# Designed miniproteins, single chains, continued (5): the designs that were tried, part 105

Each design is a single chain, and the fold is of that chain. pLDDT is the mean over its residues in the fold that is shown.

## One batch from the design tools (miniprotein)

Design m19891
Fold by ESMFold2-Fast:
Structure m19891 (fold): chain A 93 residues (1-93)
Amino acid sequence: SVDEVIEELKKIYEKALKELENATSPEQIRKVVFKTLKELADIASKLPDEVQAEIFRAASEALQRLTDDKEETIQVLKELFDRAIEIVKKYKE
């Protein structure tokens, strides 16, 4: 299930990236971000409380860095999902 969680996280980010590429307004960028964070939270909810807490901390830190800029938003989400995958991989150990 850990490998399945990692693959799902990759798919969520890839979908978000495509939706952000098509976004033409700050409102559309925000909609993609909130949807992506909800999908991240739904996947994290399948993991132990300690792992969920680490992912939610990473998401909280990412939220503080978000702007209305598309390129900055893509980079922040990339760093968040890379961090979430790293957290999940450590749990597999």
Scores: mean pLDDT 85

Design m19892
Fold by ESMFold2-Fast:
Structure m19892 (fold): chain A 97 residues (1-97)
Amino acid sequence: MELKEYKVEIEVLGSFELDGEIHNTILIRAETYEVAKKLAEELNAKNPNDIVIGVSEDGNIYVTEGIASVYRVKEVSTSAGAPINFDFELLRELTLE
């Protein structure tokens, strides 16, 4: 099966406290807003206590918890991280739903 390969950067920005619970903040950079949103929603579904921020190349931002006014999107670290090969079967299933 031929799947289109997307290069996605994923970075853990850190942990923070909300209402006494610890939440991890994850940043996803993707080519399009739609891809960033889908990937962010899927990662949040696996770890509901985490906040996932999707950013497109066009600068559009999606936050899974919808409380973006409380959180500042921090600049992704200068480590530049190698592109992470995403689970394209998972992305395909998410697209079909």
Scores: mean pLDDT 53

Design m19893
Fold by ESMFold2-Fast:
Structure m19893 (fold): chain A 65 residues (1-65)
Amino acid sequence: ADPAVLEEIRELAKEGLEAQVKGDIEKANEAAERIREIVQKYNVPDEAVREAVAEAAAEVDKKYA
């Protein structure tokens, strides 16, 4: 997969997860929809998406721990 595309997925996942922590459900849903669009547009493998989301989750956990 394109590293720039994976970076955008990571940033969007991080934004969505931070929105969930803050109770902003609408923003979290917008981030999830945009990730879905990028995955479809660039045909990103499921494993790469899973890893990018896991990295974003680890960063959010570290920030709010």
Scores: mean pLDDT 80

Design m19894
Fold by ESMFold2-Fast:
Structure m19894 (fold): chain A 56 residues (1-56)
Amino acid sequence: SAAELEARLAALRAEIARARALLADPSLSEEEKAQLAETIATLERAIAELERALAA
């Protein structure tokens, strides 16, 4: 349902916001930064797919 897709989108956007907040930490290692960047990229792809499904 559209309501379920919208709820999932809100949850994924919250996860991206958290990951981006963590990236602002100046004490992060290069490995930690790379891992967070990969997580954000994965979440952004998931959002794009859900937005496409919602638009259909």
Scores: mean pLDDT 85

Design m19895
Fold by ESMFold2-Fast:
Structure m19895 (fold): chain A 53 residues (1-53)
Amino acid sequence: SEEELRKYAQELADKYNAPKEYIDKIVEMALKYAKSFEEAKQLIEDVILGLAK
């Protein structure tokens, strides 16, 4: 669900000290383009790790 993906994104941002200001947009992108919940989680992880650089 969207709520589960948002929670996952928040947990990853906290773990990697990534900026949280784009979490809503990242979750929306994952829901729009990912074919499965697993792909959505991978997309969220990739974006958050990119922001943590």
Scores: mean pLDDT 79

Design m19896
Fold by ESMFold2-Fast:
Structure m19896 (fold): chain A 119 residues (1-119)
Amino acid sequence: MEKAKELGKEAVEAVRAGDLEGATKKVKELAELVEKDPSTVGEAAKALTEVASEGIRRVPDDVEGSEKLAKALREAVLVVLKQMNKDKSTTPEEASSASAAAINVVGLDVQVELERRRR
């Protein structure tokens, strides 16, 4: 569980630093951890929500990196949702966090598409 918190923190800080390649790598590692350990679902959902939110602010600075990050986030959110569906004991807090992550990832995808169309 602590590894999920560390990966989430590292992904958020990487986005804030403009290291979208590093953030993408940490998001993929977090998704693999969720597949192996369903107890990490809540921490992963929170981290993915924050990474996507911070990523929206970085789109104009690195469109290509933001597109790769958005793809990794979309795949990671799908992993989180699959694990939550596998265990029907999902808490309201976990469900809320996963919904927020999905919404923020869609927002990031939209911003990437709009910025590419401006070129």
Scores: mean pLDDT 81

Design m19897
Fold by ESMFold2-Fast:
Structure m19897 (fold): chain A 66 residues (1-66)
Amino acid sequence: KVKELLEKGKKVLEEYEKESEEKIEEGRKNAKTSSELMLGLSESSEFYIKGLQEYKELKKKAEELE
């Protein structure tokens, strides 16, 4: 039901957020130039946006079921 979909969506978003933070941290450790650091941040941002998109779809489905 609605709240089960929202809980699932929130959990998915949290996983993407955690992985995004991990990618940022790895990028900082491995970056030897400012260009590499900026690229890593951009890639992490795109990954988080994907997680937001999935959460948004699940939230939309939950709202449509109301």
Scores: mean pLDDT 71

Design m19898
Fold by ESMFold2-Fast:
Structure m19898 (fold): chain A 68 residues (1-68)
Amino acid sequence: SKEEAIKLGKEAAEKAIEGDFDAAQKLIEKAAELGLTDEQALAISLAAHYAAETGDLEAAYKEIEKAV
């Protein structure tokens, strides 16, 4: 579902900020398996990268919600 994909994307951003990029990638792959487009999956990946670079989880969450 859309809500489940958003949840997985947000968890990926949390893992990315913790430096656990392997866990972040697996969560993004699970979100994509829920029927996301390539553009939506890329947007989640970019938001997770943004969280890792800036520490701004709230901004990353908003981008993930907008992407899905």
Scores: mean pLDDT 84

Design m19899
Fold by ESMFold2-Fast:
Structure m19899 (fold): chain A 57 residues (1-57)
Amino acid sequence: SAAAEAARAKGEAAEKAGDWRAAAAYYGLAGKKATEAGDTAAAREYFAKAAEAAAKL
């Protein structure tokens, strides 16, 4: 969904900036929005990215 994609883009920008807290939060939001849209595969990928970003903290 557009909402999931917007959240993913913010997560990617935060990751590039080294802001792992923001990256984890935005990727988590992207996963939630993808789940609401019924895109289970995208949701899994986004939640994995969120967990990976959180592991950097």
Scores: mean pLDDT 84

Design m19900
Fold by ESMFold2-Fast:
Structure m19900 (fold): chain A 68 residues (1-68)
Amino acid sequence: EIVVDPNASKEELIEKALEVARKILKMKGYSEEQIEKSLKTLREVLEQLSKEAALVFLKWLVDELKRL
């Protein structure tokens, strides 16, 4: 079960978002090379966001994973 902690640090939220995104991409059948490229871009984007925006994005990713 994936737990989203709203009190987690920005870095913790980013790492959890990348973990969830990797699971989604793997379930959708993307190659390891495609996954690594996508996660690198996602990390760069998330590092530019506020902590609040990163938390909202993580919650959205967890909901997407639950729908798969």
Scores: mean pLDDT 82

Design m19901
Fold by ESMFold2-Fast:
Structure m19901 (fold): chain A 61 residues (1-61)
Amino acid sequence: SDEELARNAARAAEALTGERVPLEAALKAMHSAQAGGDAATAAASAPEASRRAWEAINTGS
């Protein structure tokens, strides 16, 4: 389910930004955010594409 969620977020972010978002990067950002409960802080340690993927899943851009 986490992998499916990250994959869907990555695809959504790719469609929204036109930028490739690796599933692995999206999954890392998601797990970091889940651990801290803060998407912004978690994304700060991840690539920009990964942050955008997490934003898509968290707020639904």
Scores: mean pLDDT 61

Design m19902
Fold by ESMFold2-Fast:
Structure m19902 (fold): chain A 77 residues (1-77)
Amino acid sequence: NLEKAAEALEKAIEALEKGDVEKALEYLRKAQEYALKAGLPSVALGVERAMQLLRQGRVEEALEDARALKEYLLKLI
């Protein structure tokens, strides 16, 4: 589940870099689900915040948050 959460965050980051906000939201939702299954509610909350930032058009902040969450998860794997 940790590896799947990190993979979903990576795909969300790639989508954001390409300007595909809808695809990024899909991958962030998957990352949130995997983080919850991994027993990491703090990471799931961070992903929810990134999704809220995207809905507000705050793409750069969402991208920074997604990158930080991915780095955190990679340290746990």
Scores: mean pLDDT 86

Design m19903
Fold by ESMFold2-Fast:
Structure m19903 (fold): chain A 67 residues (1-67)
Amino acid sequence: AEEEYRKGLEARNAGDLETAAAHFRRALELDPRHERAGLELMHVLRELGREDEAQAIGRELRARLAA
């Protein structure tokens, strides 16, 4: 989870938003409650113009982080 999150940050900083999204998505698959990975994924998806996918990730995070 943390390794994929780190790779996502590196890709985002390099401007490779597609690769960043893939790594953040993988981090979230490994740890469905990794809030930071989910938030970064939503931001990257919005920058890519994929608002519907960003909204879906937000809904899943709300469900998974609920007590």
Scores: mean pLDDT 79

Design m19904
Fold by ESMFold2-Fast:
Formats: sequence, structure tokens, C-alpha cells
Structure m19904 (fold): chain A 94 residues (1-94)
Amino acid sequence: LTAEEYEELLKSTTIADLQERSRELAARVLARHPDAERVTIDVSNLTPEEAREKGLEAAADMVEGRAYYLIVGNNKRNALIILSIMEGVVDAAA
């Protein structure tokens, strides 16, 4: 994803859309791993670097079936960073 594509996606996407995408991803993980535990990530006060780190940790847990992750809070950039990482890694592992 280019910086320009990322900015356009941020402009066209709401936090509610990103939270819905996190729920859809959680449902996919639960379908494969019914015993996975629920974890919540509050994106409100993360730096972009912290968001990347959280996204990678969450993606690993989801692929291994340890946990599924839901995004909460009101930071659209952080939510998009985390979701893009989680979706990309989970899709690649499918």
C-alpha cells in the first residue's frame, strides 16, 4: 500500500467501518479456532510504531489460534495500521 493509497483510504473510511472489519476478521479466526480468547486493542493513545507492534503481535496470536482481536477507541490511523497488518497476515496464512 502506497502512502497516497493509505491517505485516500483514511479519508474514505470511518472508525465504525474499521471496527466492523475487526469484528469480521475476529469471526474468521473464531471459525478456525473456536477456543481462541477475546482480546481488545484500544487504539486511542498508541503511537504509529506501537500500533505496528500491536498489529504484528495480534496477527501472530490470530494465526496460531491463541486469540482474536477487537479494535476500540477513536484513532482511525492507528486502527487502519493494526487492521491492515492483521488482515494481511491472516489472509496470507489462509
Scores: mean pLDDT 81

Design m19905
Fold by ESMFold2-Fast:
Structure m19905 (fold): chain A 96 residues (1-96)
Amino acid sequence: AALSVEAQAALNRAVRAALALDKEAATEAMKELLEHASPERVVQAAANVAAGLEALGRREAAEVLKEATKEALLEAGHEEAAERLDAAVEAALASL
């Protein structure tokens, strides 16, 4: 399994916030996700979801999720993980 129950719940909250275009709520949910998953797992999970949102035509929601994820990673001191997110989203989108 990719994520724990707690990590999946946090990711689900971030996705709902992103769909509502609520970057602040999405960022808080991504900070909670970082309490339950490594930065690498967070980047991959966020990239997979953002790519899925883009594929479904929800481009604004995908952008909110990407920005919220970068902000959460940067505030936690994971600069390299934040820098890799855009490339991870493009790789995930290419794999669809």
Scores: mean pLDDT 88

Design m19906
Fold by ESMFold2-Fast:
Structure m19906 (fold): chain A 90 residues (1-90)
Amino acid sequence: MKEEVEKLVREVEKRVAEARALVDEVASRASPEEANRLHGLLTLAEGYRGMAESYLKLGDYEKALEYARKAEELIAELRAEADAVAAAVA
């Protein structure tokens, strides 16, 4: 359980970094409203990733797993939103 949670938190950290790079790229071509939406989703995903890391360090593996999963869901939403914006400007 602990090793699986540690692996998931590390994967989420990596995916949040990739999502940040994607938002930086797409937001430059997006409308202000679309850019604000993408930055909002990224901020929430970063927040939940931070919570997952904090709970992992406290030894609360149940909450670490919960927040890591919430971050993954927001990353999926962010990628879908970014793909829609990219399609609109292609």
Scores: mean pLDDT 84

Design m19907
Fold by ESMFold2-Fast:
Structure m19907 (fold): chain A 93 residues (1-93)
Amino acid sequence: GNALNLLKEKVKKVYEEGLEGLKIPLEEGGYEKKVEAFKKAIEEAEKAIKKLKELAGEDMNEDVKELIEELKKYIKELEEELKKLEEELEKLK
């Protein structure tokens, strides 16, 4: 339905924001910009999961469950990359 399509567009924007973060060079200041970009992407993905749960209610269909699992996987990947970036940023201080 239209609600699921709107949520897919929000998920796409979260992926695009994460991708823009990846394009930032790992130079002085670049790590901090990437950290902020990944933190924002994680926050938007968590908001998308919350909206999916609100819209689906107790009658959560398989498509909504699948999209939530995709977002959870994306959050996990972003958290792993964020941890690596924070470790590198600590080395630069």
Scores: mean pLDDT 67

Design m19909
Fold by ESMFold2-Fast:
Structure m19909 (fold): chain A 56 residues (1-56)
Amino acid sequence: DSGSTEFLREALARMREAGQETLSNLQSFKASAELAGDEETVREVTERIEELLRKQ
């Protein structure tokens, strides 16, 4: 993709690198991906949220 999906992937990677991968941030990012129609990113973020929840 040329546009929002590539930008979302890059933003997610930067979030991970910055140590800002919190449940709140991931949920906000998921909402943005849903608005963009990027179902692959939605799935990836959802899986990551579930991983963090399982560790609690």
Scores: mean pLDDT 74

Design m19910
Fold by ESMFold2-Fast:
Structure m19910 (fold): chain A 99 residues (1-99)
Amino acid sequence: SEIEEKARKIIEEEKDLLEEYKDLFLPEDHPLVQAIRNGDEETVLELLEKALKEPPYGPYKTAVLLAFRSAKRLIEEGDEKMREAAEKLGILELIEELP
């Protein structure tokens, strides 16, 4: 999946950012969190492409990583719609492996 490949690259380049912001999450109503939850491939792909064009620690890269962490928390809290959407987007395993 193109989404999985781009997401993996962002995580590999900046996973240390998640350690620095370990207690920070995007709110559930954040557009990116909702795009993941709705399985909106076009919006997710657009945001991943913007993130990949940024230098390290850019605002879109940070937003993507925090949105993935928010998705992980929602899945762990029993959000079945989020789990199904992440699986369809090909990023469920990547999200579950986040620090």
Scores: mean pLDDT 83

Design m19911
Fold by ESMFold2-Fast:
Structure m19911 (fold): chain A 57 residues (1-57)
Amino acid sequence: MYEAVGEASSEAAARAAAGAAVKEGLATDGQMHGRTAVVRTPSEEDARRAREGIEAA
């Protein structure tokens, strides 16, 4: 299990990005702390993709 951590442009963007990662099956769960989203992923590749999505948000 891997963790992807990224900072989004806003708290709403972080929440949306974490939720999208779970919905797309890239992550098993997601949490946010302010603008930072933390998601747990089954693979390193999924972690990379999830982090890219969060940082783009």
Scores: mean pLDDT 80

Design m19912
Fold by ESMFold2-Fast:
Structure m19912 (fold): chain A 112 residues (1-112)
Amino acid sequence: MDAEIGELLAEIRELGGEVQIVVADTDRAPSLSEEEQKALIAILRAVKEAVEAGVLKKVLIRLYRGAEEEARRLAEELIAEYGEPDLVLETDGTAESGEKAAKEILELMEKK
């Protein structure tokens, strides 16, 4: 799964897209859970489609494990460093949250 996330990020970059991922949690776990990896993969697949369609270029993904304010602070620091993203997506690492974020991207493409 980690390799699939890396592959999707590389493919998005090759298409001219830029993705920043912020991970913030209260447990300070050093690795992503299987469910969090699946949520990110679902989001990244939708981002790739939107970048290919020319709808998005810069995307910031916030993954928070109950640490929403910390995730927001880290996102603001990345925006200051790398510039304003076209879209900010939020996920708590659950499959439902990941599917919701992916759906928001697909709906953005449908409004074309």
Scores: mean pLDDT 75

Design m19913
Fold by ESMFold2-Fast:
Structure m19913 (fold): chain A 83 residues (1-83)
Amino acid sequence: MDERLEELRKELDEVDELLKKAKESKDVELAKEALERARELLRRAMELLKETEDKELILEAIGLALRAMGLELDAEKLLKELS
């Protein structure tokens, strides 16, 4: 479980870097990839919430889900700016 949370956090960091690169290069394809990955990571975080009843792990998974939602929102805004 802790390993899954760490994997999600690392992948969220990768999406954040990808989104930053998309902003700097005005790359629509990178922005789309960041959006798709953020949505996938949000789904994974929500699935973890369903799989566990441990309160500490639930709180951590909620934090990661909120971070994924933020990245999704940022990617959607970027795509509108690049359109």
Scores: mean pLDDT 83

Design m19915
Fold by ESMFold2-Fast:
Structure m19915 (fold): chain A 70 residues (1-70)
Amino acid sequence: ARAEAEALYAKAREHAELAARALAEGDVERAREHLREAARYRLRALELLGASEEELARARAIAEAEIAAA
């Protein structure tokens, strides 16, 4: 379970890095797509680690704010 969650966090980080590169290139739409994928992987990892519904809801809200800020 932890190893699987770590792999999901690694994929989330890869997408976050791609989002940062897209923002540096001025491609806000591509950055938002990568931020959405990063959020998906993080949420799956949190669920796998037994996060509560409240923790998942908070994580979703943070991800939505991050995407909107891009």
Scores: mean pLDDT 84

Design m19916
Fold by ESMFold2-Fast:
Structure m19916 (fold): chain A 90 residues (1-90)
Amino acid sequence: SKEELKERFEELKKEILELLEEARRAAEAEPPDWEKVYELLEKVDEIVTKEVKKLVEEALKLDEEFGKELFEEAKKFAAEVGKRAAEILA
Protein backbone atom coordinates (compact mmCIF):
# COMPACT_ATOMS: atom_id res chain seq x y z
CA SER A 1 0.00 0.00 0.00
CA LYS A 2 1.01 3.68 -0.24
CA GLU A 3 1.25 3.96 3.56
CA GLU A 4 3.49 0.86 3.77
CA LEU A 5 5.81 2.31 1.09
CA LYS A 6 5.93 5.68 2.92
CA GLU A 7 6.78 3.90 6.21
CA ARG A 8 9.48 1.82 4.46
CA PHE A 9 10.99 4.99 2.94
CA GLU A 10 11.10 6.67 6.39
CA GLU A 11 12.79 3.56 7.84
CA LEU A 12 15.39 3.57 5.02
CA LYS A 13 16.06 7.31 5.59
CA LYS A 14 16.55 6.67 9.31
CA GLU A 15 18.96 3.78 8.63
CA ILE A 16 20.99 5.88 6.16
CA LEU A 17 21.21 8.84 8.58
CA GLU A 18 22.33 6.53 11.42
CA LEU A 19 25.04 5.02 9.16
CA LEU A 20 26.22 8.53 8.17
CA GLU A 21 26.44 9.52 11.86
CA GLU A 22 28.47 6.36 12.60
CA ALA A 23 30.78 7.16 9.64
CA ARG A 24 31.27 10.73 10.95
CA ARG A 25 32.19 9.38 14.41
CA ALA A 26 34.67 6.93 12.84
CA ALA A 27 36.25 9.79 10.82
CA GLU A 28 36.51 11.93 14.00
CA ALA A 29 38.18 9.14 16.03
CA GLU A 30 41.83 9.46 17.08
CA PRO A 31 43.27 7.97 14.93
CA PRO A 32 40.52 8.16 12.27
CA ASP A 33 39.07 4.74 11.35
CA TRP A 34 39.04 5.16 7.56
CA GLU A 35 38.30 1.45 6.90
CA LYS A 36 35.08 1.75 8.94
CA VAL A 37 34.21 5.10 7.27
CA TYR A 38 34.43 3.57 3.77
CA GLU A 39 32.56 0.39 4.80
CA LEU A 40 29.70 2.50 6.25
CA LEU A 41 29.58 4.85 3.24
CA GLU A 42 29.54 1.82 0.88
CA LYS A 43 26.53 0.48 2.82
CA VAL A 44 24.82 3.90 2.51
CA ASP A 45 25.42 3.90 -1.27
CA GLU A 46 24.00 0.36 -1.57
CA ILE A 47 20.80 1.30 0.31
CA VAL A 48 20.33 4.44 -1.84
CA THR A 49 21.10 2.79 -5.21
CA LYS A 50 19.27 -0.52 -4.57
CA GLU A 51 16.67 -0.27 -1.78
CA VAL A 52 15.44 3.32 -2.33
CA LYS A 53 15.42 2.73 -6.12
CA LYS A 54 13.29 -0.43 -5.73
CA LEU A 55 10.88 1.40 -3.42
CA VAL A 56 10.43 4.27 -5.91
CA GLU A 57 9.89 1.74 -8.75
CA GLU A 58 7.24 -0.05 -6.63
CA ALA A 59 5.56 3.30 -5.89
CA LEU A 60 5.47 4.27 -9.60
CA LYS A 61 3.83 0.93 -10.49
CA LEU A 62 1.22 1.37 -7.73
CA ASP A 63 0.30 5.01 -8.51
CA GLU A 64 2.04 7.36 -10.99
CA GLU A 65 1.51 10.61 -9.00
CA PHE A 66 2.50 8.99 -5.70
CA GLY A 67 5.59 7.48 -7.37
CA LYS A 68 6.58 10.88 -8.82
CA GLU A 69 6.22 12.49 -5.37
CA LEU A 70 8.34 9.77 -3.74
CA PHE A 71 10.94 10.02 -6.56
CA GLU A 72 11.32 13.79 -5.98
CA GLU A 73 11.69 13.23 -2.21
CA ALA A 74 14.24 10.45 -2.89
CA LYS A 75 16.25 12.73 -5.24
CA LYS A 76 16.40 15.51 -2.62
CA PHE A 77 17.37 13.02 0.10
CA ALA A 78 20.09 11.43 -2.11
CA ALA A 79 21.58 14.91 -2.72
CA GLU A 80 21.69 15.59 1.05
CA VAL A 81 23.27 12.13 1.65
CA GLY A 82 25.96 12.87 -0.98
CA LYS A 83 26.69 16.24 0.65
CA ARG A 84 27.06 14.67 4.12
CA ALA A 85 29.30 11.87 2.77
CA ALA A 86 31.54 14.46 1.06
CA GLU A 87 31.79 16.43 4.34
CA ILE A 88 32.81 13.26 6.24
CA LEU A 89 35.60 12.58 3.69
CA ALA A 90 36.90 16.18 3.80
Scores: mean pLDDT 87

Design m19917
Fold by ESMFold2-Fast:
Structure m19917 (fold): chain A 67 residues (1-67)
Amino acid sequence: GSNREKLLKLIGEILRLIGEIEDLRRELEEAKKKGDEEKAKEIEEKIKELEKKIEELLQQMRELPDP
């Protein structure tokens, strides 16, 4: 497989994780509006974990040569 194929797969995975974070941010706002502090904390932790995964994928992208 080409480095281009691997790059596109990494980009696709990053975009999927960004979408998941945006969905969680909407759920976080709703939890905060309802005063559900326990759920809000759980969602914040999930967002941080997904952000860390994106950073790891971005590092992998930087290690690939340009297509």
Scores: mean pLDDT 83

Design m19918
Fold by ESMFold2-Fast:
Structure m19918 (fold): chain A 100 residues (1-100)
Amino acid sequence: AAISAVSSTTTTLADGNTVVTTTLTYADGTTLVVTQTYDADGNLKSITVELRDAAGRLAARRTTTYDENGNVTSVEVRVDEAVAAASPTAAATAALWRAE
């Protein structure tokens, strides 16, 4: 996979929760944004992964929510098939998210 840029930002919210946003930019202009939310005790609450094409159109989003013990409580997956199919990087990533 040809990654051209990686950036990460950590933000602490007023409630003590920490949000870590990591953006991966691929050589074709496709971006993968991973947002991880932690509570004030450092427990992972949710991970949201957004895949966008070179034009900034949302190709896919996956949100996973965790309980206080780190167990998955919910998974939501949304794929825009037409947007995903227009990018080889997006199509490959979306296919991975559909794999059992």
Scores: mean pLDDT 76

Design m19919
Fold by ESMFold2-Fast:
Structure m19919 (fold): chain A 119 residues (1-119)
Amino acid sequence: MIKLTESGGGTFAEGSSLTLSGKITGDVNLVFEVGWWRQRPGEPRQHVASIDLLTGETTYAPEFVGRATISYDKEKKTAYLTLTDLRVEDTATYYVYAVLLTSPPQVVWGEGVPVTVVA
């Protein structure tokens, strides 16, 4: 069974940077994609970034191009999301996800890590 553990949340100053981590436990050979979604207060969930673990190809939602960086450390089995030049609107709960090599593909979600950005 795949489990995701998030860390790196908290309260951050406007204009600073953050890095969130999502550690995968279990059989990572079942995982072909990991990424991040967020949910801002009062808004629907939105995609932030993903990485294909087979190719290393990254995908960013249009509003995050140039603002976010996703990476994956295969030895640590950990996906990272870095956001720079933080704004109050980056306040959200951030969710790591993993997509499994099942038929049909299954998505596993982390519990969510809160991020608050203060002016």
Scores: mean pLDDT 86

Design m19920
Fold by ESMFold2-Fast:
Structure m19920 (fold): chain A 82 residues (1-82)
Amino acid sequence: GEAEKLAKEGIKKYEEGKELLEEGLRKLKTASDEEIPAAVGTALRGIGLRIEGALLAKKALEGAKGELKEKAKEILEDEGLL
């Protein structure tokens, strides 16, 4: 169903966003002045994907079941939306 599709997409984007944000923050720890803009850009892309994932999880919540519903709830709790 549509809710299952949205939940899967939301979880995927949320996890990718978290990984990308962590990558950007890790790069910032050792970045030269010339590398800071690229590291910041990576972190901001991570934040964007994380937000998109959370919004998809929110849309999927009422129609999702089982493990997908529980993961959607975890995302919303992590973001302070539940």
Scores: mean pLDDT 88

Design m19921
Fold by ESMFold2-Fast:
Structure m19921 (fold): chain A 67 residues (1-67)
Amino acid sequence: MEKVLEGQRLLAEGGRLRRQGRLEEAAKKYEEAARLFEEAGETGTADYLRKQSEELRREAERKRREE
């Protein structure tokens, strides 16, 4: 239970960072959340969050290249 609550906190922080355009930092928060959800046995949620984190990192890299 505690790991799920901590994971949700990290998701909220990641969502806020994403809305601020801080995509790489948001990706790190999603990756941390994914680890906690996996440890809690929430494998589907963890897989989803890892994919989101990877996509955010790729998007951040694309944005830097376009500038």
Scores: mean pLDDT 82

Design m19922
Fold by ESMFold2-Fast:
Structure m19922 (fold): chain A 71 residues (1-71)
Amino acid sequence: GREELRKLVLELIALKLRIIGIEYELEKLKKKLEEKPDKELEEKIKELEKEIEELKKKVKELEEKIEELEF
């Protein structure tokens, strides 16, 4: 019902906020990498980019599930 839809919408919002937070961290790390080359920073950037891709997949799955329940 409507309560299940509300729960999924809140989960979707939480995931989108997490993605924004990680994207902000990535921007900061990329700026640091431009100032001074660092292999540890490059590895951390790659890990965060991978996490964003995984979170984006979860967002898509939740959006599809919400669409099915909304109609």
Scores: mean pLDDT 83

Design m19923
Fold by ESMFold2-Fast:
Structure m19923 (fold): chain A 64 residues (1-64)
Amino acid sequence: SLGEKIAKAATDLTKDNEAFINALKRIYARNGTITPAQVLELAKKYTSKEEAEKIEKAVKELLE
């Protein structure tokens, strides 16, 4: 699914960020999917500004 691809792309960019990865897994487990908006909000909360910008770019590319 698109949500699965988005989660994978975000995780691949942040392999060492356990807090962010665990937050993504928690949302995915609860809802069976994850939205671009949810990924970007978690990135802003748990990652650096530079990492969050990379995640935003990757997510936008998947939606195009």
Scores: mean pLDDT 75

Design m19924
Fold by ESMFold2-Fast:
Structure m19924 (fold): chain A 71 residues (1-71)
Amino acid sequence: MEEELKKVQEELDKLRSLAGKRITPEQALELIRAELKYAYLTGSKATFGAPPELQEEVRKLREEIEKELKK
């Protein structure tokens, strides 16, 4: 659990370093995935709001993370 949280935290820190410039949709999805995984592992609400264009992809990522972590 903590190992997974550490990896997610490092990924978030890396993606935050891009906040000073425009990010790609792929980078935005990586950030969303990391925040969803962190929220699931901690039982907290995600602090990130998904843009409308990515909501379907975010839904799929949520389902994937839930299935992976429930195992």
Scores: mean pLDDT 63

